# Designs tried in a protein design run: designed miniproteins, single chains. Part 12

Each design is a single chain, and the fold is of that chain. pLDDT is the mean over its residues in the fold that is shown.

## One batch from the design tools (miniprotein)

Design m390
Fold by ESMFold2-Fast:
Structure m390 (fold): chain A 87 residues (1-87)
Amino acid sequence: STPTAAQLKSSIIGFLRLASRSYEKLGELELAEKLREVAERLETASVDEAIALVEETIEYLKEYSDSPQVQSLIEHLEEQLEQLKAA
């Protein structure tokens, strides 16, 4: 079954919270705080607001680092964003 916009949004929030905790453990406090902030803002966002927030987050990550770990985070968010726009 195709996931709903609400299910996709919940998935993105969970993913960002896990990523935030992982980066906090690595000492990447600025990145961890940014991902946590985005996850919190997504909880109350409409679908259109969620799309804009995810797009902004992808752009932030592209400027933050070219590391394989951050690139994997970007790729996952881009896939989720495509699904969210199609929902």
Scores: mean pLDDT 85

Design m391
Fold by ESMFold2-Fast:
Structure m391 (fold): chain A 75 residues (1-75)
Amino acid sequence: REKIEELLKSMTPEQIKKLTKEWLEDLKRKGKLTPEMEKLAEEVLNDPNDLEKQVKLLELYMKTKGVSLESLLKG
């Protein structure tokens, strides 16, 4: 959790929005987008200062993509 928060704090609001939009697009293409995921992504896009929602979104991003935090730090 602390490492996720550190990563998010190192990102700009624009980078967070881009990641969120790319994640939604990927999930839509794969037919894996749930209403809960869409709502969370919309909330992050509408309130870029809510760190708690950003953490939840990044955790779901990692889970849905099957990537580790270390892989995100390398990219």
Scores: mean pLDDT 76

Design m392
Fold by ESMFold2-Fast:
Structure m392 (fold): chain A 69 residues (1-69)
Amino acid sequence: DEKEKEEKIRRLEEEIERKRKKAEELREQAKELIKQGSSYKDVLLLLAEAQDYEIEARRLEEEKKRLLE
């Protein structure tokens, strides 16, 4: 049913948006830490976490693309 497909796509879009926003927040936090002269290790941990969220978002985008094909 098209409605079930639309619901799944909507859920995927919401999850993708959440993960992308989280990645952006973490990158902004990393920029602030750099500005404050914080530990390089702390900056790298935030950037690594941001990258994980971006990877998850890409996986969900691929899933969404498969549903649209």
Scores: mean pLDDT 85

Design m393
Fold by ESMFold2-Fast:
Structure m393 (fold): chain A 84 residues (1-84)
Amino acid sequence: GMSRSIVGLLMGLLTSVRGAAQAALQRGDADALEQAAENAYSLYKTAQYLADVGTGPEGFKYIAELAYKLYREAREAAERLRAS
């Protein structure tokens, strides 16, 4: 159904943002990590909204949790790099 297709698209976006964050970490790019954190937070808000307005969207809740975790980790990594 449409909800499953949207869940798949959001999981793809989450994977892309995670990959970008990992690449930024490997090269010590704090600005790229901040961008990845902003993208993760936007994905979190989108997934949370879809979880709230949808019917039976456990996948959206899961994506929101993963996106928020990625947001926190990317922000902390960026702050650590800027402090060094």
Scores: mean pLDDT 84

Design m394
Fold by ESMFold2-Fast:
Formats: sequence, C-alpha cells, structure tokens
Structure m394 (fold): chain A 87 residues (1-87)
Amino acid sequence: AAEEIRKLAEEVEKQTGDSPLGRIAAEALRKAAEAFEQGDLNTASRYLAVASIAATGALIEGDEETANFVREKVLEASRLLDEAVAA
C-alpha cells in the first residue's frame, strides 16, 4: 500500500511536474505514503486532502488536465488507505 501510493506520487510528478500545483500534489502523495508506512493514518489522510486541494487549485487556474489526473490518483490513494483500515 505505501509503495503503491509512492508509485502514484511518481506518476503525478511525471505527468504534471511542469505544473506547480502538480508538484505540490506529488509531494503531498509522497508524504502520505511515508505517513502510511509509519501507521500514521491521520497524517496520511491530511496529505491526501492537501493533494486534493492542489487539484482544485489547478481546476480554478484552468488546468483541467492536471486537476483531473491528480484527482484520479488521490482517489486511488484514498481507496488504498480505506482497504488497509478495513483489513
């Protein structure tokens, strides 16, 4: 799960790294993966919220591609977090 979230962060950085908000989202996803690896689910959740806010910011700036890509990866990370809590 933590490695999968790190991979999502790498995908965001690769696809949206030219966007400042895309870079913020990638860093937030990396921090979420670190917190998740340590069992700090509250901190992981907060960083997923930061990535989601970055996606909303990209949408406000008119960058729908960055916004949609980041939102998709945040949704995947959130599902991984929920599955780990349910197990």
Scores: mean pLDDT 83

Design m395
Fold by ESMFold2-Fast:
Structure m395 (fold): chain A 73 residues (1-73)
Amino acid sequence: RTLEFETDVEAKDGVATVTFVTPFDSRVDATALDENGNVVATKSTTARAGEPTTLTFNLPDGKYTVRVTATDL
């Protein structure tokens, strides 16, 4: 099973955060895109079913799109 979503985030004081919950134990791959669609950061982690997972990106202040893919283990 795979869960995918995109969210718009704003980096303030050099930091942007994304918090989410997955319905299954998963491997998470996240990509941060700038306003021109350039990949500026990537993160990978493991998420537990039903527990909140927070990803923190260190980015220059501005607007970004974060694409998150969670794949079941």
Scores: mean pLDDT 81

Design m396
Fold by ESMFold2-Fast:
Structure m396 (fold): chain A 87 residues (1-87)
Amino acid sequence: HMAVAEVRVTVPASFSAGEQARITKEILDEARKIAEEHGARLEVLYEDMGHLDLRIEAPSEELARQIADEVKAFAESKGATAEVEVR
């Protein structure tokens, strides 16, 4: 009855290790804020300096996708890439 979206973020290796860590943290902080604003649950499946794998649980597939797409747009605005999968 709950929909799940997974967002996999990659920060390019062309960034320094410090920049990768900073960008990854900024994306995670914003993802938490977006999920909270929509009343969704966010779980961190994986995190390192250049990679972030997030699980978003929402009461509908449409809402899960909307939140995941907002996180992707933010990540892309920071120079990262993000892939979204909805289940």
Scores: mean pLDDT 87

Design m397
Fold by ESMFold2-Fast:
Structure m397 (fold): chain A 85 residues (1-85)
Amino acid sequence: PEAYVTVEVKTEEQRQAAMEAFAKEKARHPSLYLVKEEEGKLTFGVRGPTASEALEIANSLMVSLAKAGVKVVSFELRDVAPALA
């Protein structure tokens, strides 16, 4: 399973704050990675062995981004494994 977090970065200061928050979280969670860098937006991804672990790491990143004053504009969880009974 993978989770994706997209943030809006309208200024260089917001972009730097987002990248600093990401770097700090990546030091704790090496499965975090930068998916895409676009004008005005950054997309971060996290890969985990379970949906719960990917969600926990993504939530930690989103909390750090919010504390840095960066706006999260979308969140997506992709569960690539169907639930088995």
Scores: mean pLDDT 78

Design m398
Fold by ESMFold2-Fast:
Structure m398 (fold): chain A 65 residues (1-65)
Amino acid sequence: SREGVMRVAIALAVAEGLKVYKETGDVQAAIEKGRETVRKLLSSLSEEDIQRAIAEVEAQIRAAA
C-alpha cells in the first residue's frame, strides 16, 4: 500500500540520517541525508506526499538526536 511504502521509506531515511549523526555529530547533515534518502525512495509519489515524508523524517531525526 502507499501508506506502507511511505512508512518503510521514512524509517529507512531516518536510519540513514542517524548513521550520519553518529559519525559526524551534525544534526543538519543527518537531516540532509534523511531528506535525500526519502526523496529517492519515494520518487514515484506526488510532491505533496514527498514533502510530508520529508517533514516526518526531519522531525524523527531531531527527536532522536
Scores: mean pLDDT 86

Design m399
Fold by ESMFold2-Fast:
Formats: C-alpha cells, sequence, structure tokens
Structure m399 (fold): chain A 99 residues (1-99)
C-alpha cells in the first residue's frame, strides 16, 4: 500500500516532466535507484520518502505553471524538485548503511 503510493507519486512526477526530456531522464534514474531501496527501509523512512516525492510533485507542477510567465523561477522549481528527490535517495542509502 505505502510502496504502491510511492510508485504512483514517482510516476506522476515523471509524467509532469514529459516536456523536459533531459530532466525527466535524470529524474527517472534517481527515482529508479530510490525505489530499489524502498523494501529495505523502515516504514517511517518510507513515509518520509513519500512526503518528499509529494513535495517534489508540487514543485514540478508549480514550475510547469510558471514556464511562460517566469522561466527562471520555473527552472528553479523543477531543479529544486530533482534536488529534493536526490537528497531523499542519499538519506535512504545512509539509513540502510550500504555506504
Amino acid sequence: SLLDEIKKTADEILEALKDYPKLKKLTQEIVDQLLSLMPQLSKEMQEEVLAVLKLALDLVKAGNELDKTNPYMSLFLRMAAVTEIWMAKRKAEKQIQIS
């Protein structure tokens, strides 16, 4: 259930990035790595990952809405979303002590 919601939210982020193929590809690679760690994480850490992915989805959507009116802020919000996902991956890796 929680893992299904995490996967669904990740898919929604990638769909929201469909018009930005290079950023979508980078985000897909980070998401795939993060999702591979999910079964090894505590439920509390899985819930934290879901919260971060929901934040990232909101940031991507906000960036998409601003794309024509404020291109700089639009780019910043999309980059912030990818950075949040990358930071969540790094935190997940540390929690399972694989590095």
Scores: mean pLDDT 88

Design m400
Fold by ESMFold2-Fast:
Structure m400 (fold): chain A 68 residues (1-68)
Amino acid sequence: SEKEEFWKKLRLFLHQRGIASPVVVGEDYDKVSGKKFEEEDELIETPFGDVFHKESIEPFLKEFNIKV
């Protein structure tokens, strides 16, 4: 699906920029922004188990024309 293709591309993009998997490394922190996950934060989980702050992935969502 378009959503699955987006998340695969995002994961590859982050890996190529040195933001490496596995998804468990930095589980308490956003891998893009480096900010800790707090109770009141808006979070998005990918089908591959990666977790991000909504704001940290918003530029990528806009690039792929995906609404959240």
Scores: mean pLDDT 63

Design m401
Fold by ESMFold2-Fast:
Structure m401 (fold): chain A 69 residues (1-69)
Amino acid sequence: AVARLQRATGLSRAAARRVYEALLRLGLSPELTDEDLARAKEILDSFDFDGDGRLDAAELERLVQLSRL
């Protein structure tokens, strides 16, 4: 699941794992369906990710805050 999210988003393994945990808190399936991946992309598109797949601390904190809603 984390590897699939990493492939879909281009994030590093550590960042993808943290995003995956946040998405699970939002009630998404642990298996990550195509719909879940589309939703993840919509959330991540709100953060201006470049092609290296890096998240800064502020972007990660904002995503964690969204996952608690």
Scores: mean pLDDT 61

Design m402
Fold by ESMFold2-Fast:
Structure m402 (fold): chain A 67 residues (1-67)
Amino acid sequence: MLSPEELAKRLGDAVKTSLKFQGLSDKAEEASKKTYEESLKAAETGGREAAVLAAVKVLNETIDEAQ
């Protein structure tokens, strides 16, 4: 089982990879860090589901802001 910190790191890495493949490499580092922070906070109250939803939110907001 992943710790909340390990899950948040993996979610950050996944968001970073997704943004790089979409040509948003300049946003990838910031979004990865934000995903780590938001997923850790969400995990404290809502567990893994909340952590994943926080990561999806950061990814979608970053893509929307880049359009």
Scores: mean pLDDT 82

Design m403
Fold by ESMFold2-Fast:
Structure m403 (fold): chain A 87 residues (1-87)
Amino acid sequence: SPLRERLYEVIEELKDRLTPEQYEIVLAIVDLVVQLVEDLAAQGASPEQIADAAVNAFRHYLEESGLPKDVVEELVKRLEEVIREYM
């Protein structure tokens, strides 16, 4: 998936701020959100609806992951940028 590749690129840029365990958790969250995007697109959701749902899902899962707040905020901001540029 081109979207998944772009989201993985953002995570690689922040890899030095993540432990190996946190890195694997964030990659799993990306895979979940990409699946959500694909499912919503298949259902005919608008680009805005898909982007909002994806960003909300990233925020929810990243906040639940136990990552430091500053890392969560930077990840959400950068992942949102990629999602909205892709849609």
Scores: mean pLDDT 87

Design m404
Fold by ESMFold2-Fast:
Structure m404 (fold): chain A 93 residues (1-93)
Amino acid sequence: MYEKFYEELKEKVEELDKRAQELAEALRPDLAERMSAAIEERGRSDHEASLEALREVAEREPRPEDRELIEGIIDLMETQLALKKEVEKKLAE
């Protein structure tokens, strides 16, 4: 039955939403613009290219607090990608 899978999926989505909210509240506008510019330069449709762009921004970030925040966003995006792959696998049954 899909009930348990749906319940687990709902819990994971709610946790990701919570993390996204916390990161959004901590994110300064100037850092957000810089991250968005880096993603746009690499092309909008490639999730892996976006992750690479964000890793480069983190590596070049002189402020430890901002670097940790970018790394948190990278972790969130990787978790979202993993969850998407799990859903696609289940739908391919």
Scores: mean pLDDT 74

Design m405
Fold by ESMFold2-Fast:
Structure m405 (fold): chain A 93 residues (1-93)
Amino acid sequence: SAAEAERQAEYDALFAEVDPNGDGVITREELRAFFERVLGVTLTDEEVDSWLATMDPDGDSDVVTREQLYALVDKLSQGQGASVALENLRSLG
């Protein structure tokens, strides 16, 4: 549907902001750079680890996949989209 296509476009745009290299995964350094550029927050090593653990609770990788990021966005926005998730993140940082 049009609403689903719009949500997918928002998620793809968010992922491109977090993963500017386009390799399909989010590294520790990319996550830190994203928080600094988009949210204006400088994360400590422990805070980066906490965010990675939130997106990858099974701890099977040192990187975050697109699907894990989308799941986090859905949780933070309660399905309202990437813009709401970013605003909620800004409120927590």
Scores: mean pLDDT 69

Design m406
Fold by ESMFold2-Fast:
Structure m406 (fold): chain A 78 residues (1-78)
Amino acid sequence: PVVYSPAEQLVLERIAALMGKASPEEMTPADAVEAMEFLMNNPELLRRLAEEAGLSVSEVVEVFQRFMRELQRRFAAS
């Protein structure tokens, strides 16, 4: 099981909110792909999210990549 720290969970909640979701649990793999593309095209927003969470930009990207792999694995099994 993937365990997220409070800082990592804050990042995921903020990303979910940007995609119009109430929580990360409501996100689909398609939502996650769109969110990653949006963040990679908006480096200033990515930097702000990292600052808010007390993480580096690379740590924010790593957290979201782990989340995407988890979602893809769950949905691929359906």
Scores: mean pLDDT 80

Design m407
Fold by ESMFold2-Fast:
Structure m407 (fold): chain A 66 residues (1-66)
Amino acid sequence: KVEELKEKLRKLIDELREASATQDPAARVAFAEEKGPEIVKTARELMEVLGLDPRELGLLIQELIK
């Protein structure tokens, strides 16, 4: 479960990076509306399962996307 959550968060962050590189504001808004809740939910689940604070979650995300 933890590895699945890490992989899901990594994929969502990759998608966020792609959306953020887009010059089209409408595409960024659509991504935020569709995927924003999934990113927040997945991050929260990882924090709860692993006992991470927001700083530690940030470090984990950096590790996952390297």
Scores: mean pLDDT 74

Design m408
Fold by ESMFold2-Fast:
Structure m408 (fold): chain A 86 residues (1-86)
Amino acid sequence: DVEEKINKMAKELSELDGSSFEVAKKRLEYIHNVVGIEAAEEVYEAAKNAIAGKLTQEDIERLKELEKALEPVKEKLKAEAEAAKL
């Protein structure tokens, strides 16, 4: 169950980072909906490693790839906003 995985990851991040469970959950849900569950899991592991002071170069590279995967969605939203302005 993907929702159960997201809730579990969000709870752990909230406990480690002191952020609200609701904010962590919405962030992971957004990543899952736009990119996929593996991307949400990678962000979770990278955040956990960062808090522990163990962020690896591999984690950084995967986060950059995730950011690039979101870029076409950002461009589409920007083009839609410009078309609406016309």
Scores: mean pLDDT 67

Design m409
Fold by ESMFold2-Fast:
Structure m409 (fold): chain A 89 residues (1-89)
Amino acid sequence: MEEGKKLSLELAERTAALQREVAEDILANDPDEEKREDAREYLARLPASMEELRKRIEAGEIAVTEEQAKEYEEKLEEEKKKYEELKKK
């Protein structure tokens, strides 16, 4: 249970870090105004969203199994590779 909370929090922080990097890149470089607006809104809400998520994880309202954590880790690695490919273009 405690290990599941730790994994959930670590995954949430890593997901947020990747999404923040992507959003900052979109805001700086994407020609699509709608995408830039979405990125700006995401960045503005990120601190409050993370605090709410942390509270819910600590309260036990959100729990991931070790198997689910591995699946999320794999998705994060795929997202990261996809983002790195986009940066090279």
Scores: mean pLDDT 74

Design m410
Fold by ESMFold2-Fast:
Structure m410 (fold): chain A 73 residues (1-73)
Amino acid sequence: SIRDLILAQFLLLAVESEVFLIERGVKLSEEEIKQLEEVMRDAIATLEKHDPKLAAKAKELYERFKELVEKAK
């Protein structure tokens, strides 16, 4: 529904903000990392049903998140 699309957009904006903070040196726990990965995957799945272009942006954000997590090891 359009409600799910709106919620997914707000969710992605929140995740984008989190990625920005990590890039600026904020550290996340392993538990928080797992929670964010689940949130991102759910948002991508929702967006793929409604807007493939937004889904592509969400996938790029998810890849960036994974790279940041790997660099922190």
Scores: mean pLDDT 74

Design m411
Fold by ESMFold2-Fast:
Formats: sequence, structure tokens, C-alpha cells
Structure m411 (fold): chain A 87 residues (1-87)
Amino acid sequence: SPADNIEGARELLLTLADRVAAGELSAVPLLQEAVDGLRDWLRKQGLLTPELEALIDEIRAAAEARDAARVKELVGRLSELALQLAR
């Protein structure tokens, strides 16, 4: 279901954020690729709102800054909003 796909993306993004927190430099581009993949999937499902797009852009910026705590906060907000839209 759309909800299962959103939850799977959330779990992946949170796992990658933990790897960024652990100092794994390779996790930054993987996190950016994963959030871009979620954006593309949301667009194809007709679920990509301007608010979700803005949250995705903020996650990419936080990942580049290696701010794992901010990434986790934004991923939580993104997944909650996306789940509400998927119903």
C-alpha cells in the first residue's frame, strides 16, 4: 500500500541518518538518493505537495550539513504528512 511504502522509506531514511551521526561519509549521498527516490515516487502517486517538496529539500540540506538530528526531525514530519495524504 502507499502507507507501507512511506513507512519503508521512513525506516531507510532514519537508518541512513544514524549512519551520518556515526560519521559514515558515504551515508550522506545515500540519504540524498533515498529522499530523491521518495520524492519521485510521491510525484508518480500524485501525493507530492509543495509542503512535502520543501521538507525534502530541507532534508537534503540537513544531510549535506551532516545534521543527523535535523534529518530525523524532518523525516518524522515528512512521513507524518505523507501518511495523512495517503490515507
Scores: mean pLDDT 87

Design m412
Fold by ESMFold2-Fast:
Structure m412 (fold): chain A 114 residues (1-114)
Amino acid sequence: SPLLKALEKIKEQIKEALESQEARDILLVGASITSLVMRVYVEIQVARQSNAPPEQIATLQRLRDILSEAAGLVGAAWDALVNDQDVDRAKALLEEAQRKVDEAIELARRYDSL
């Protein structure tokens, strides 16, 4: 699944950001999540226009919501690190973003098994 591969790459990027604690690595995570949110948004629009099954559309909407939450957490982590110089808060926010990405991975795996 292209979605699953993208999510696994994002998970690796979050791990790198947690280890480096560099603002650049956090920004790269944010860019990757934002790109995937846009891709899922397009897939939802295509599914709606094609009258795809309601369960398929609902699953894509849940994926978009979880990824949007993860993007917000990554943005907050960047703000904590760069603007507040709060490394501990930035780490906690990235760990929460990682949990959201893990939820998205499990949802994508269940979706692919349908």
Scores: mean pLDDT 89

Design m413
Fold by ESMFold2-Fast:
Structure m413 (fold): chain A 94 residues (1-94)
Amino acid sequence: EKEKRAKAAELVADEVERTGSLQGALDNAKRIAEKAGVTEDEVISLLLEGVAEAVRRHPEEFAELTKHIDDPEAQRRMARLVAEALRELAEKLK
């Protein structure tokens, strides 16, 4: 169900960007799963894939951001990088 996975990835990206944190997507994983027509485990898997892709694309920036993990600005920047990676994943799934 590529279209459902693409929709789930977009919804995860939107939630991460809106909340400025990865936790926002985790807290709403069930709602996102219901809206996209996927499982909650699949939403969590997509979030983890987005994080892995963000690290792969921006390794130096991600390494620097993790040194300041308690900084809200660093958390918002990490959220933006993950949301970007998730949207690109959604495009590839279409």
Scores: mean pLDDT 82

Design m414
Fold by ESMFold2-Fast:
Structure m414 (fold): chain A 89 residues (1-89)
Amino acid sequence: ASDAEIAAAFARAAARYPDDPGVAAAVAALEVAGHAAEADAFGALLRELAARVDAGEITVDEAEAAVAPYYDAVRAAVEAGGGVDLATP
């Protein structure tokens, strides 16, 4: 993706997740990686897992394991795009 396409993806995600900049950034990175169809599902999963961690139902490690495949996609986007560094928490 071009720098303009990356910036546009981030702007769209920020508008969709204004109160969750980390979720917005991860969703934008997935869209840039070519996983646009999965980006909304990923954002919803992150928010569900965060709520479950806050409730004490699961650990942070269990939540991280559930999102690991999506972080692999984000890492691939960073490696391909050079300017999108969202793969490292």
Scores: mean pLDDT 66

Design m415
Fold by ESMFold2-Fast:
Structure m415 (fold): chain A 56 residues (1-56)
Amino acid sequence: MVRVVIDAEPSTKPKIEALGGKILMDYGRTWVVEVPEEKVEEIRQMPGVRSVTIQT
């Protein structure tokens, strides 16, 4: 699992959760999410996702 900051449409939340993402913080447009490392690029390519920034 890696922690990422996602800037995306709220409609993408169910798909991110289906990929194993756990939403930790929700600021409306911006969320802090834990996701499997192998799913980060898949999430970045999703329609409605504007940016994904990996936290170390």
Scores: mean pLDDT 80

Design m416
Fold by ESMFold2-Fast:
Structure m416 (fold): chain A 94 residues (1-94)
Amino acid sequence: MATPEEQARLIAEAEALREEVKKLQEERDKLSDKMSDELKAELNRALGEAVAATFRAMSAARAGDLEEAQKHLDRAKEALKRAKELLEEGKKAL
């Protein structure tokens, strides 16, 4: 059973993931001149998916659809994981 505390937790997690996306976008911008166009495109796609999933998670949580919110949070986490892997690939190419 979902509680008001669970809803608040999911909203807080979505906000935390939004801040993490922002940090990865800043790292991307710092490394942009050192990455191939293909790697940049994949990274931008992963970051875009993370942004979209985080936004949907927050919208679902605010609507009280906690199951849908969790699904979108899981998608956002997977997209962020992919973005981190792509950034590490970019760093190793230096």
Scores: mean pLDDT 83

Design m417
Fold by ESMFold2-Fast:
Structure m417 (fold): chain A 79 residues (1-79)
Amino acid sequence: MLEEAIKELEEALKKVKDPRVQQAGRALINAIKERNPEALKLAKELFDQAIKESTDSPEVIEELRKAYERLLKAYEEEQ
């Protein structure tokens, strides 16, 4: 389940044109793969900020948020 959630977020990120959102999303995936709680906290803050300032369409952002929510739930279930 966690690997599937990671792939889903990676697919959502391919539709994103804003490089800040892409960078923050990749940082989030890396923190989860490394199981680093400090990196995950920082990545969440970067991701939230990048989404707020994003130039992407609302539809792309909504898809990305849903993938992000699923990823966090899958990660919590693995702990």
Scores: mean pLDDT 81

Design m418
Fold by ESMFold2-Fast:
Structure m418 (fold): chain A 94 residues (1-94)
Amino acid sequence: SVEDLPSLTEIIQKLKSMSPEEIKNSETLTKYIAYLLYAVDEGKEPEGDIPEKYIEKARELIEELNYDPKKIAKKMLELDTEIGVQQLKEVVLG
């Protein structure tokens, strides 16, 4: 459930202290990135659980970024910014 996910600030603070092995095995980090990817692609929050295809996309992305906490944090901030811009456009145009 998305309501059980930590804040972006909290997850990034934890990420700074994580090893590559801890990053690889973090279900919370994988779910958070999957949530961000879903919200960017669909323009809305998931109803209930995040679809499995986004969990797999998140795992692939984390692997592509070589489990590097700095690269992962940068990508998460980029995705969060895209969500914020989409929300602002909806408020201005709706």
Scores: mean pLDDT 80

Design m419
Fold by ESMFold2-Fast:
Structure m419 (fold): chain A 95 residues (1-95)
Amino acid sequence: SRQAELDRLIAELDALLLENEGRGLSEEEKAELRAALEEFLANAEEILATEANAVSRRLAAAAVEGKRKGDAWRALAEAWLAIAKEILAKKKAAE
C-alpha cells in the first residue's frame, strides 16, 4: 500500500541518518516528511513548472517520471534518498 511504501522510505532515511549523523528522525520529522512527500506527489507537474528551488524541482521531476512508469512513490523515494546522501556528503566535506 502507499502508506507501507511511505513507511519503508521513512525507515530507510531514518537508518541512513543514524549511520551518517548519529541520530534518527523524530516523530515530528517523520510526519513532516510524509506530508511533504504527499504534497510533491499530488502537485509534481505544477511544482516542476513553477518552482525555482533545485531540490523541489528534482523531487517533482522524479515524481512525474515515476508516474509515467507507474511507480511514482519508488521514483520519489529514490530521488529523496539520493538528495539526502548528497547533503550528508557535502556536510562531511565542509568539516
Scores: mean pLDDT 68

Design m420
Fold by ESMFold2-Fast:
Structure m420 (fold): chain A 88 residues (1-88)
Amino acid sequence: EKEKILEEIDEAIKKEKDEARRLLLEVVKESIEKGESEAETYKRIGEALLEFVGASEEEAREALKNAASIKDEKDRLAAIAAKYLEEA
């Protein structure tokens, strides 16, 4: 199952034209490959987004809630994140 998700993400990265979405997909792929928890995956997403703006790690945790809302608007990213939250 994880292999199928990684293949889906890899294909999405290749086809993605939006730089922000591509960056998020890359981060999610890296976390899944390392077998990190859902919390670690969300943390990495927040950190990657905030690096563009030059924000601190302190702001990354607040941005994670906002990023989750944005992913819900952004197609597949929200679905991928939700799958990992469902698995307790």
Scores: mean pLDDT 58

Design m421
Fold by ESMFold2-Fast:
Structure m421 (fold): chain A 60 residues (1-60)
Amino acid sequence: MLEEVKEALYKNLSKKEAELAEKVYVMTEILGMSLEETAKTLGISKATVSKLLKKAKKIL
């Protein structure tokens, strides 16, 4: 499951964007963290988390 998520993201996104999208997807969809908690954990904006999550969901 997680390996399949990683493979799909890396195929469709740049390495840096895929790494962030994977972390965002795991934290929000698998661990149930809020967008705010995920943003704080990764040191990025809530808007960036939302954007990456939407991209990840579109790919997966």
Scores: mean pLDDT 78

Design m422
Fold by ESMFold2-Fast:
Structure m422 (fold): chain A 80 residues (1-80)
Amino acid sequence: GAEEIRRALDQAEEHLELAKKYKAKPESDREAVLKYIGHKLAAIGSAYHAGLLRRKEPEAFTEEEARRLDELEKELGGSF
């Protein structure tokens, strides 16, 4: 449903932003490295779930939601 799509996209974007924040810290900050990894994996999981929802019912996605998912897949497949 629409709420599930919105939640998956919101969670993926939130975790991606947190991952970027921790990636910007020095590699000597081991706690930041672990938080980066954790948030990146969480972002991948939520984006993957949104991808499965789009594959099942592409018409349930608004143009904005589809664009958000495309950007998430691009950023998670590329360099943060």
Scores: mean pLDDT 86

Design m423
Fold by ESMFold2-Fast:
Structure m423 (fold): chain A 94 residues (1-94)
Amino acid sequence: SAENLAAYEEAFAAVKEELQAAQARILATGDPALIARARELLRRTGERVLALMRRAEEDPSLSRAQLTAELEAVLRGLVRELEGLIAEHEAEQA
């Protein structure tokens, strides 16, 4: 629904800068293995987002604020995992 899409847009707006910065740093490495791992994390996060959005369509008791908070938590988890990949890569570049 339009309201559930707006909840996603709000959640994405909260993490957009951090997510874009993490993605840019990963792409800047030029490491195909690191980029592939990042793509897999984005794919799995996309699946979790879609599952939450489907649940929200089926559960009218789920408030927009609760949906936004749960979506933001999933997206912040993605940022944390991408930053973890960067930290691992930097540790290997001794």
Scores: mean pLDDT 87

Design m424
Fold by ESMFold2-Fast:
Structure m424 (fold): chain A 73 residues (1-73)
Amino acid sequence: SIEELLEKLKSESEVERLEAVKKLLESEDPEIVEFAIKELSKLDVPEEVKKHLVEPFLDDEDERVRKAAEEAL
């Protein structure tokens, strides 16, 4: 559930936080995807990983998702 993913974002494990973000990015809800992109930008993971995960959203149908992706890159 999304609640479980939000709880995993509070984990001390970077791996668990990244996996939670990846699952949130798969959401059909644009608000959740926008949130996930912003949370990804706060993680201490390599820039290339962030770019790889965010690039598909530059062409997203939702303007807020596209803007979040542009700001994250």
Scores: mean pLDDT 84

